# Designed miniproteins, single chains, part 47

Each design is a single chain, and the fold is of that chain. pLDDT is the mean over its residues in the fold that is shown.

## One batch from the design tools (miniprotein)

Design m1721
Fold by ESMFold2-Fast:
Structure m1721 (fold): chain A 55 residues (1-55)
Amino acid sequence: SAEERLSFAGLSQVTDEQAMELLEEALKKPGNVAEKIGLLFAEIDRLGLELGRAA
């Protein structure tokens, strides 16, 4: 899907360490698994856009 493509594109801009930090932060948040996954995707896309803009 488009959402998956955006998250994958975001992941290509982040390091393994950054991706692990985003995952840990998402897991700390209250809510169900679907909500946590949605937040993780949003954070990955946001970081990917920031890194792309800075490059």
Scores: mean pLDDT 62

Design m1722
Fold by ESMFold2-Fast:
Structure m1722 (fold): chain A 69 residues (1-69)
Amino acid sequence: APDLPAQVPRLIAEARAALAAGDFERALALAREALALAEALVAARVPGSEELLAQARAALAAIEAAVAA
């Protein structure tokens, strides 16, 4: 899909919105989905995918820390 890399920041934004709404299960699921997509893009050697992977990893770590607090 032409805009597949754009799905990573979208999923991260949705995960953060779910976290703000108190939907911790959805926030974690969306953050993990963003990470899985970013990892797939890196494996496919998509330009810019390493930066998307770093963003997805940081977002998941932040959401996991917020849920654990």
Scores: mean pLDDT 86

Design m1723
Fold by ESMFold2-Fast:
Structure m1723 (fold): chain A 60 residues (1-60)
Amino acid sequence: MEEARQRLLRAARAAIENGHSRDEALKTVRLAAKTMGIDFSDEELEEIVEEAERLVKAER
């Protein structure tokens, strides 16, 4: 689970760094989770995107 969460976090960060919106980043992590066969709730995926946004803002 932890390794999968880290992979989704990296995907969300990459989407945001490439200028994609929060909604686009959320779609990206939903697709990645389905492709990996991981059962994350929408709330967990939203938390991952929020964490990615905070990390990207901290680097700026």
Scores: mean pLDDT 78

Design m1724
Fold by ESMFold2-Fast:
Structure m1724 (fold): chain A 71 residues (1-71)
Amino acid sequence: DVESAVEKLVEQSVATYERVKGEVDVDEFVDTVAQRLKELALSLGASEAEAERLSKKGADTLQKRIEEIDA
């Protein structure tokens, strides 16, 4: 399921950020993950519009989780 795969990558990205925080720029990290989320969704058969939607939601969730970690 495309949605489950995207959610799993977001969870993995949160874990990655916890390991490398202070070594990466947050905006660059979120943008990189957003691009990977879109590519993953497209590779799993999602339409361009669905891939964009899922990537945006995933990136938004990741950004909020990062803000909680950095608070």
Scores: mean pLDDT 83

Design m1725
Fold by ESMFold2-Fast:
Structure m1725 (fold): chain A 79 residues (1-79)
Amino acid sequence: VDPERLRAEELVAFGRMYIGLGNIELSRGNKEAAIESYEKAIRLFREAAELAREIGDEELAREAEELIEEVEKKIEEIK
């Protein structure tokens, strides 16, 4: 396993965790905290996409970019 690929996969996993935290905050009516968690997820996915492209993992890069788009749409819906 390539250590850089493992790191990119880890960044995606952490981003998904922050989506989960944001969803929990949103379910509790904490809109501002939810947005903050979603923004942290986007930052992690951006790092993952950049790293994935550097190592030539186009599939992982695409996954991260799709997740960024999904989270950005969710933030716009709840603002």
Scores: mean pLDDT 87

Design m1726
Fold by ESMFold2-Fast:
Structure m1726 (fold): chain A 66 residues (1-66)
Amino acid sequence: AVPALIEALKHESELVRLAAAEALGKIGDERALNALALALQEDPSEDVREAAKKAIEKIKAKVPKE
């Protein structure tokens, strides 16, 4: 579920946040874009920020606005 994965992006564990970002990217739900953008800008872990960046790119590929 996208809402549960968005909450997981705020988890205390870096590994959980990484997994959540990857899963959100694979699902491709545009609702996750705001949460992923916040993680990309504010997460203290560079690994999480990189995962969020990749997830945003995957979501944009799956939910193009035409």
Scores: mean pLDDT 76

Design m1727
Fold by ESMFold2-Fast:
Structure m1727 (fold): chain A 64 residues (1-64)
Amino acid sequence: DFWEELDKAVKESERFKDNPAAAAVALTLQVVADLLEGRPVTIEEDEKNKALAEAARRLQERLR
């Protein structure tokens, strides 16, 4: 529940209370930038992150 904790922390942040979507977009852009840079996504091996890491690696291969 790394993603659940992260989402909760973002929503509890005063800056994102009224617009949690903006925080989600910012996080997504960070992941996309990492993928475009051609480096492996360094996501922890948590159960939720495992599926995301697999999807990211597949996308990275297709972009080559």
Scores: mean pLDDT 53

Design m1728
Fold by ESMFold2-Fast:
Structure m1728 (fold): chain A 74 residues (1-74)
Amino acid sequence: MKELEEVEKRLREAERLIQEGRLEEARELLLEVARRTSDPRLRAIALAGAGYAERLLGREEEAERLFAEARALA
């Protein structure tokens, strides 16, 4: 499951970036994962993660948009 392994690896890296306070980098990585995955469930997870990073950055409008996109894929 090549796509799942790559997505899981990038999601783990994004979690590490969030824990380090590197929120812009985590957001960029998660949006890249969302753009490149063909799996709607993996895309939803990545978009939700990007929304969380945007919320931590104080960007509530962007966060709500990303959460809405993620919910539509579920």
Scores: mean pLDDT 83

Design m1729
Fold by ESMFold2-Fast:
Structure m1729 (fold): chain A 56 residues (1-56)
Amino acid sequence: SREEALELLERGREALAAGDGATAAEYFQKAGQIARELNDEELGEEAERGYLEALF
């Protein structure tokens, strides 16, 4: 659901703040999968930005 994706985005941002890029990438990837299932482009873009940040 959209609510689940938003929670995953929040957990991803928390993991980034903690310096855990690997955990953050997993959360953002899961949020992106939900966004695609919902055809929610805005949510998908947010997940993609987080995922890219997590890789660096």
Scores: mean pLDDT 83

Design m1730
Fold by ESMFold2-Fast:
Structure m1730 (fold): chain A 99 residues (1-99)
Amino acid sequence: AEELRRRAEEAERRLEELIEEAGRLAREVAEREPEVRELAEGVISLARYGTMEAAVDAARALLEAASPEVRPLAEELLRKLEEALRAAREAEELRRRAE
């Protein structure tokens, strides 16, 4: 179905946008708090090259390690990655249904 393919493409575009936004937030966290830079870089790496589930788990670890000053950025990062996980699952489901 054409409609399912279009919806899958829309979900995939949204996933890409959310990964880019998450990357920007993770870089800002790393710049503001070098102590958690490795965790922030790990989140970006997992979002781009690993599973989105692993990226969300890494973002939760980052949030727990983050100081009060960068915690709002870490919370926004986690929120974006949770949205990305939903978009990734939607895209996969729509692709399966579209064949």
Scores: mean pLDDT 84

Design m1731
Fold by ESMFold2-Fast:
Structure m1731 (fold): chain A 61 residues (1-61)
Amino acid sequence: MLTEEEREELKKQIRDGLVAAGADPETADRAVELAWKRAPENASRDEIAALVGAEYARLTA
């Protein structure tokens, strides 16, 4: 279970990781936002990361 502080830190880390991998900042921010709306409060870091990846893949398809 992630705290609200840990969720905000993870959000920044995933966003920065996508941008470092060559993603547009706007697309990365949108993927993270969409994943965050879909993630349950009890989601693990790995589950949240998978959701961000899925949303990013959808936005870039």
Scores: mean pLDDT 77

Design m1732
Fold by ESMFold2-Fast:
Structure m1732 (fold): chain A 83 residues (1-83)
Amino acid sequence: ADATPEDVVEAINEAVAKAKEKGAETVIVLLMDASTSEEEAKKALVELAQTAFNLPAEEVDVSKLVMAVSGSVKVAAMGMKKK
């Protein structure tokens, strides 16, 4: 079944909470197809940080990546590195 808006919000909130628990000050959240791999999610988040936020790849802390799945949607949350 397709994820409801409430299911997606719950997945986002869980992923953000876990990322902040790992010490993230700023969290980037990406919604993806549930079939997306962790490696693809990491690459997409790094590319998004570089292209949309004008951040170099080294400023993105992939070790703080958190992923949650709700229905057909995968949520990836990543903390930003502080230089």
Scores: mean pLDDT 67

Design m1733
Fold by ESMFold2-Fast:
Structure m1733 (fold): chain A 103 residues (1-103)
Amino acid sequence: MKVYSREEQQEALFELAEKLGIPREEVDPEQVPAELLERTVRYLALSGVPYSEIAKIFNISQSTVSRIALGQLSDAELERLSRENVSLEHVVKALEKIKEVEE
């Protein structure tokens, strides 16, 4: 696994948030917002990325990816996932995947 610096992880967080329309002032540099997780999963799914690949990026199950993409998760469940399952390293990988599908 490629090791990313804290600075690289934080830069990726802000870049991904800006790209998905989340204001910079609403982003904590040490935490992945639940809204960012939801918008990123939905964006990747709409871009044709398979649920299995999105699941690998965020270290969550394919069924969880499907539920996020279809809007079936509650705000509390999204907040739990972004806090417990998703790290800034996963944000870097998600941003790399978005750039790949936009090329």
Scores: mean pLDDT 79

Design m1734
Fold by ESMFold2-Fast:
Structure m1734 (fold): chain A 58 residues (1-58)
Amino acid sequence: SKEEKIEEIAEKVYDALKKGDEEKAQEIALKAYKELKLSVDDAQEITELVINKLNEEL
């Protein structure tokens, strides 16, 4: 489903950021936006999921 793909993308972006690989995180996000033709709402959902995961580090 679309929700499953959004979660998967957020997880991959978070994983790359967690490892300090900002370039990989950016690549994953851009590829997903292009491939899935994400809406603004979809992009916001991914961003919020990533931020929530990052906040759990502290």
Scores: mean pLDDT 77

Design m1735
Fold by ESMFold2-Fast:
Structure m1735 (fold): chain A 57 residues (1-57)
Amino acid sequence: SALAEAIELLRAGRYEEALEQLKKVLSDETAESIVAAAKENELTREIAIRELEELLE
């Protein structure tokens, strides 16, 4: 799924590719907010990934 691919791309630091995958399943505004938070620091990245993993389950 696009969501699972986005999670792996965020873990890999591939933020532009992760943004495109997230935009397939979330609003552009939500996807951009998540990627911006993930880019800020390691803690916000882990939080963003965790929240997306909860949506995947």
Scores: mean pLDDT 82

Design m1736
Fold by ESMFold2-Fast:
Structure m1736 (fold): chain A 66 residues (1-66)
Amino acid sequence: KTLLVTTTLPVEEQIGLVLRLMGMPGVRATLVGENTIRIETTLSDAEFDALLAELNSLPGITAEAL
């Protein structure tokens, strides 16, 4: 499953988010544009839905399933 994240966070916070995501088993995060992060996962559907909900709960972050 793949997520696209659009963020209005400062660069330092974006880097922190990418590093946090890369620390999760089965998650790969890549910067693909200005303020845009692509997340590729091998998570279960339930874990994927939980991650999507968590990301959308964070201020300055919008996540969508691809």
Scores: mean pLDDT 79

Design m1737
Fold by ESMFold2-Fast:
Structure m1737 (fold): chain A 57 residues (1-57)
Amino acid sequence: MSPEEIAKLAVERSKITKIGDYAAEELAKKYKVDPEKLKELLENLDEEGLIKLLEEA
């Protein structure tokens, strides 16, 4: 699955479901990205920033 698809799914889940710190950390672990950056990007619904983070992983 491309970084764009992963970012889109994560942002959509953040919009329709309350994503807690634990869930954000689990997603970061699964996709091998920085949990602090992932949490910040999801809180801001920053899909482009999340794509960039995933491409760096």
Scores: mean pLDDT 68

Design m1738
Fold by ESMFold2-Fast:
Structure m1738 (fold): chain A 58 residues (1-58)
Amino acid sequence: MIYRALKDLQGPAGIVLSFKKGDLLEVLEEREDGSLLARNLQTGEVGWVGKDFVEKVG
């Protein structure tokens, strides 16, 4: 499932996903607490992101 980043975020590598506003993120796993495991399609980085920082595309 594809999401779009709503803002820039820089986090520690290997734990939190870093992205720029407008980056497309492929969600790999969704948790009930609002945590998403996602891949940044621009960078190839995989990490955790909060649901409040992204919007579903399509």
Scores: mean pLDDT 80

Design m1739
Fold by ESMFold2-Fast:
Structure m1739 (fold): chain A 74 residues (1-74)
Amino acid sequence: LTPEEEAEVRLALAEIYLALGKFDFEKKNDYEGAIESYRKAIELYREALPHLPEEAQRGLDIAEENLKKVEEKL
């Protein structure tokens, strides 16, 4: 994979983890699982930022907001 293709894959994986975190939080009340998934999404979005700044920043903002909401429930 090129660095650009790797960034696209990281963005896609981050979106999967974001969805998993939302599912764990909203459907399972699994706050610890949601935190783990959102943190993984945040890491992947940060890694994608140099190549896909607009999309990665949007995902980061959502993941960080959702992480904060879950942490407030602990």
Scores: mean pLDDT 86

Design m1740
Fold by ESMFold2-Fast:
Structure m1740 (fold): chain A 69 residues (1-69)
Amino acid sequence: SEEETKRLAEEAKRALEQGDIEAALRYLERAYEVSEDERVRKLLRDAKAAAEQGNIKLALEALEEAIRR
């Protein structure tokens, strides 16, 4: 569901803003699994990679774009 994907992406963004990287990665993985939009899935993958590298700004930018879709 597009709505469920956005909800999970918003939860991931919130977790990143709170410094909970492990929670953010779990929400990102779940959002990726339920997303049927290839562009959204790519943004979620980019956000996960950025978060894993500690680039929180880049991860948040990718998540915000995914949420806007």
Scores: mean pLDDT 85

Design m1741
Fold by ESMFold2-Fast:
Structure m1741 (fold): chain A 73 residues (1-73)
Amino acid sequence: SDLEKARELFAQGLAAAERGDWDTAVELFVEGILLIKDPVERANALTAAALQLIGLGHGDAAREVVRKVNEKL
């Protein structure tokens, strides 16, 4: 399912972020968010991902996720 794929991509994105691979982390978060077809669930996932990245001290990565998701919608 799209939600299962999104969950796996979010897990991979977090693992990439933990090893300092921010470009890969941003790409994986964006891909996962874009798999969510419901606009409300997608917005909630985007908000959650951005807040998690900000909480980890990576506001620039959070900005890139928001920007890239908005570009593809």
Scores: mean pLDDT 84

Design m1742
Fold by ESMFold2-Fast:
Structure m1742 (fold): chain A 71 residues (1-71)
Amino acid sequence: SDIDDGIAALLTAMAKQALEEGDYESAVRLYEKAIALDPNNAEAWRLLAEAYEKLGDTEKAEIYRQKAEQA
């Protein structure tokens, strides 16, 4: 719904701020919530992959990069 899309956009913005501040755990949680509402947001999938890469989880980072290409 339009409301869910708006919430997903807000969650993505909050996640980007967390990522910029080095709070990678919060960024992951917020991006995961955003993609649950809008799974076609390729940018959110790419940034989730970046957050996992920053956490040292290279396997999850690769999986979510592939998801971004499919979104």
Scores: mean pLDDT 84

Design m1743
Fold by ESMFold2-Fast:
Formats: C-alpha cells, structure tokens, sequence
Structure m1743 (fold): chain A 60 residues (1-60)
C-alpha cells in the first residue's frame, strides 16, 4: 500500500539524516520531512519524500 511505502521511505530518510554531522542541517531535513508527512494527498506526500531521499543519497 502507499502508506507502507511512505513508512519505508520515512525510515530510510531518518537513517540518512542520522548520518548528518551538522545538527542545523539535520534539523532542516527533519523539518522538511515533517512538512511532507503533513500533506493530506498521499501522492504529493510520496513525491516530496522521494525528493528528500534523492538529495540525501546524493550527499554520500
């Protein structure tokens, strides 16, 4: 289901944020995740979470 996909994406994002050494940068990503999770439309929520994941994976 889309809700399970959203949960899995949020978990992966949380793991990547935990690897950020700068607390201000980590907080900025946490704020973006919170904003995305507040979106009522599950498709828009999923798209925003995917963009956050792509940015975090590019930081490796």
Amino acid sequence: SMMEEIRELAARIARLISQIKDPAEAQKYNDRVAEALGIKDPKERLEKLKKILEELEAKK
Scores: mean pLDDT 82

Design m1744
Fold by ESMFold2-Fast:
Structure m1744 (fold): chain A 82 residues (1-82)
Amino acid sequence: SEIEELKKKAIELAVESGVDEEEAEKQVERIVELARSDPVQALEEAAKLVELAKKAGASDEKVKEIGETLYRLIQATLRESA
């Protein structure tokens, strides 16, 4: 599914940036769950994961790609919940 592909991409980008895989998986799953009930909190959690990747050493280009991937993931989750 689009959601599963975007989840895997977000986790992969975060791990490549130096984020721990278990933490990345946990954060991405939390974002998906929040997107179904509270999209504002989902965006806040997405911003936290982007900041974590940035602190781990992600380039500006990778930070943007992670943010865009998480935004697409939130949108895809909202569409399936409608």
Scores: mean pLDDT 85

Design m1745
Fold by ESMFold2-Fast:
Structure m1745 (fold): chain A 65 residues (1-65)
Amino acid sequence: MAASAALVEELRALAAEGGEGVLRAAELMAEALLAQAEANAPSEEELERVRAFLERQLAEVRAML
């Protein structure tokens, strides 16, 4: 399944804590998306694209701090 209700709630709570909370929320989202991709898309190229995308998004969030 996509994101669970519990994960979404935790991400919102972390984001409300400010800059460091936003970074933690982004990291949890990236880990959840990568784990789902690994479970459902076993192709090496597809996993590399997901990893590269998530790394760029995390770098953007860190740059905003």
Scores: mean pLDDT 70

Design m1746
Fold by ESMFold2-Fast:
Structure m1746 (fold): chain A 71 residues (1-71)
Amino acid sequence: SSLKKKAEELLEEAERLGVRLVLEGRISDAEAAEIRELLKRAKEALEQGDYEEAIRLAEEAIERLRALEAR
């Protein structure tokens, strides 16, 4: 389904961005833990077939990561 593909693509984007910011030393341990929790919930939603919730959580993670990148 298109929603499943969108959820998978957003999760990949969030994971790539998160890894990059961690490797660059641009995110604190507390910020990394918050992002990991969002990504864990997004993956759980994806596994349950709740693609809309997976998309929402992945987008929230991306928004938080973009805010951290822009500081």
Scores: mean pLDDT 89

Design m1747
Fold by ESMFold2-Fast:
Structure m1747 (fold): chain A 80 residues (1-80)
Amino acid sequence: SMAERYRREIEAVVEALKALHDALKKIKNGEITREQALEDLRARVEEIGKRLGLSPETIESLKAWAEFLLNKLIEMMEKE
């Protein structure tokens, strides 16, 4: 149903944001590099999307958005 698709897409966004928050914490603590964080984030978004049954096109869009957000948040942190 459309409601089930919507629910899965929202769930994927929430889980992607949690993954992004985890990546930022690891960068802030010096545990991983920006490049490693982007690689890990891409892998986690792929896993989330596949588990929730999202289309490949939606997964690729979510990856692009997550990478964009991570890069912007790192830039904001660097201004401190």
Scores: mean pLDDT 84

Design m1748
Fold by ESMFold2-Fast:
Structure m1748 (fold): chain A 60 residues (1-60)
Amino acid sequence: MKGLYRAVAPQPKTGPDELELRPGDLLEVLEEVDENWVLARSLATGETGLVHKSVLEPVA
């Protein structure tokens, strides 16, 4: 799953390791953590954190 992705749903920051996401946010997926979660970087803020795969779609 490495590459450029877009958030299609909001993700609230419920834990310290999670990214807060809004629909339309662009992310670089760095690593697959497990079957449900990835480690990603926000292109807008440069922050890294956990993102649930269900809120992401590939870009380009």
Scores: mean pLDDT 79

Design m1749
Fold by ESMFold2-Fast:
Structure m1749 (fold): chain A 84 residues (1-84)
Amino acid sequence: VEEYLKEGVKLFVEKKYEEALKKFEKAIELEPDNAEIWLRYAQFLEKIEEYEKAAEAYEKAIELEPDNEALKKELDRVKKKLNK
């Protein structure tokens, strides 16, 4: 899992967004109940302007960590992008 996240971040920095997405999706397949993976996936989707998918990923992270106020703030920010 950590290897897929590390590769995904590296590919993202290299602007290889399609390949980065596949690495994050692999990490989610391995640990679908890991809020940190969903958070990183959501942040990535937000950077490529996939706001609807980013909101869904943040919502999944919040389901896993409902007391994490930072995740709720991130979701609110992304939802404001969708309402424009």
Scores: mean pLDDT 78

Design m1750
Fold by ESMFold2-Fast:
Structure m1750 (fold): chain A 101 residues (1-101)
Amino acid sequence: MEKEKRVEELERRIAEALARLAQMVTDPSATPEQVRATVDEILRLVEEIMKIDPERGRELARAVAGTLEGLADQARSLGKDPEIVEILREAAERFRELAEK
């Protein structure tokens, strides 16, 4: 119960960070630095879940990787800064690597 509540709280924080990231992809004022900072926040949260429940953390890392690939494709289609597209693709690869271990 207590362990499950902690993971649920971290998952909610990840969902909030992903929502912010999606907003940044559609925001013409969003910077590569802001996108990178939000990606790094999500990475830390997933790593915290992996310490509590490694299998659930890996499953979540795989889901996040898929979401980031979708955001990278959306950023490209919107003509966003190529650096933002690169950050999102690189992040997707990092989360895929976490899911494989």
Scores: mean pLDDT 86

Design m1751
Fold by ESMFold2-Fast:
Structure m1751 (fold): chain A 71 residues (1-71)
Amino acid sequence: SMEEERRRELAEARAAVEANGYAALVAQREGVPVSKILTEGLPEPTPELRERMEKVARAATEGRRAAREIG
């Protein structure tokens, strides 16, 4: 049960990071603010965009940690 909960928590955390990264990518591509994408809803990610989201999620995790140390 602990393994199930931990796996679910990690999946939820990763999904949240990916969702935030995805929203930023869509906003940049469409030339609109991130808040607009979050308000109107996110489109279904394409396989290509999902791969990019994975890279962004990894980079974002490292970047947030580094930024927190600087701030």
Scores: mean pLDDT 61

Design m1752
Fold by ESMFold2-Fast:
Structure m1752 (fold): chain A 70 residues (1-70)
Amino acid sequence: SVKEYLEELLKEIVAKVREKFPEMTEEVEKEAKEYFEEILNDKSLTDEEKKELAEYYKKIALDILDELAK
């Protein structure tokens, strides 16, 4: 399901933050969770569009974390 898909993406983001910047984990998890809940509850978006938006968010978040960890 789309919900399970987004939950898995959230876990990947949180795991990466916890690994590299553990002190930021709670704040990033809260922000990402709120954003993903908004996507899930947006009835104007298709299931595919919801997945694409969540994946884009993950890509940007992980790219930023990787750059900061260099």
Scores: mean pLDDT 83

Design m1753
Fold by ESMFold2-Fast:
Formats: structure tokens, sequence, C-alpha cells
Structure m1753 (fold): chain A 70 residues (1-70)
């Protein structure tokens, strides 16, 4: 299931964010967007990635946890 693969990529990205590996985390999130088929999941990841690009790490983390609930 492509949405399950996207969620695994989100979980890996969350671990990278905890380690301060922001560029690697963003790369995994871009991959998660490319494989996600559920529109709500895809939009959630896209919004979290935009917040991360702005440096809003806390907002991005919350958005990724919400995306995992889809």
Amino acid sequence: NNDEKAKELIKEALELLKQGKYEEAKELLRRAISVAENPDLKKGIEQALKELEKGNVTTALAGLHDALKV
C-alpha cells in the first residue's frame, strides 16, 4: 500500500528531525508526497514540509503526527 509506505517515510523523517538532520528529513518527506495516494495525507505532508522549510519545526512535527492519523 503506497499510503503505508508514505507513513513509514514520515516516521523515518520524524526520527531524522529529532537528530537535527533536516535536509535528510525533507528529502524523505518529498518521497512520501510522491508515493502518497490519499489526498488528505498528501496535503498534510506538503503543509508540514512548507513549515519545516520556514524553520517552524514544532508546527511541522505536529502536522506530521496529524498526517499519520489519516
Scores: mean pLDDT 88

Design m1754
Fold by ESMFold2-Fast:
Structure m1754 (fold): chain A 110 residues (1-110)
Amino acid sequence: MLTDEEFDERIAEAERLAAQLPDPELQKVFKEMIEAIREMREKGLSVEEARARFQELVDKAFELLKKITDPELKQLAAGALLYVLGIFSDIFPELGPFARAAQAEVLALV
């Protein structure tokens, strides 16, 4: 599991990656994902609740990612999503298979 310092550093990097996205809808979804990760860690959600909440956000991110026609922007957005999924799997190791499946879907889109 991540220490508080390691968590804060990874969240700061996720926020930096999200800020590089020129699409305001993508930025909003990534901000919601980052907020959800903070709340899940803080409130100690069950694995089932964490999965359900994060699945909804991943589905929204995938729909936006599919609409990107610019290959460079698509690669940038995919990289940011892979990074956020990595943080999620580190907080919920039991959801590692879910995170890896989502990462494989992201890679298939680029």
Scores: mean pLDDT 79

Design m1755
Fold by ESMFold2-Fast:
Structure m1755 (fold): chain A 78 residues (1-78)
Amino acid sequence: GRLEEILREARERGLELAARAAELAIEAVRAYEEGDRLTAEIYLGMALIYLGVAEVIGDEESARLAREAIEEAERILG
């Protein structure tokens, strides 16, 4: 799906912060689909931390992909 495509792009480009955010966004969606809303929100919160780090250090490409992953997860979670 879209999250797996974002994760693949991040990994292929060596964008570690984006890759970690995308992995956590995927785990948030999995937890949500299993009915564990609290765990889903925790994973989403962790993904936001990686986005925040990318923004603070000026890694614009990692921040862009991390944001895309988080927005897709938020769309699925409602």
Scores: mean pLDDT 92

Design m1758
Fold by ESMFold2-Fast:
Structure m1758 (fold): chain A 66 residues (1-66)
Amino acid sequence: SMEEEQAKLDEAIEKAAKGAEALGVDPEEVRRVARETIEKNKDASLEEKLEAIERAVLQLVLDRHF
């Protein structure tokens, strides 16, 4: 359902934000980037949206921390 999809996306965003915060990256920037990524992939499957969030957050962490 749409509610289940949104819950999974919200869970992934919060997990990514907490992980990035532990590495010294702003969790609010992570949430913003993840939300922008979902909007760009609005018509994609849940799995594709989750993969896109993971890639975008990883790129942000690499740009800011490594």
Scores: mean pLDDT 82

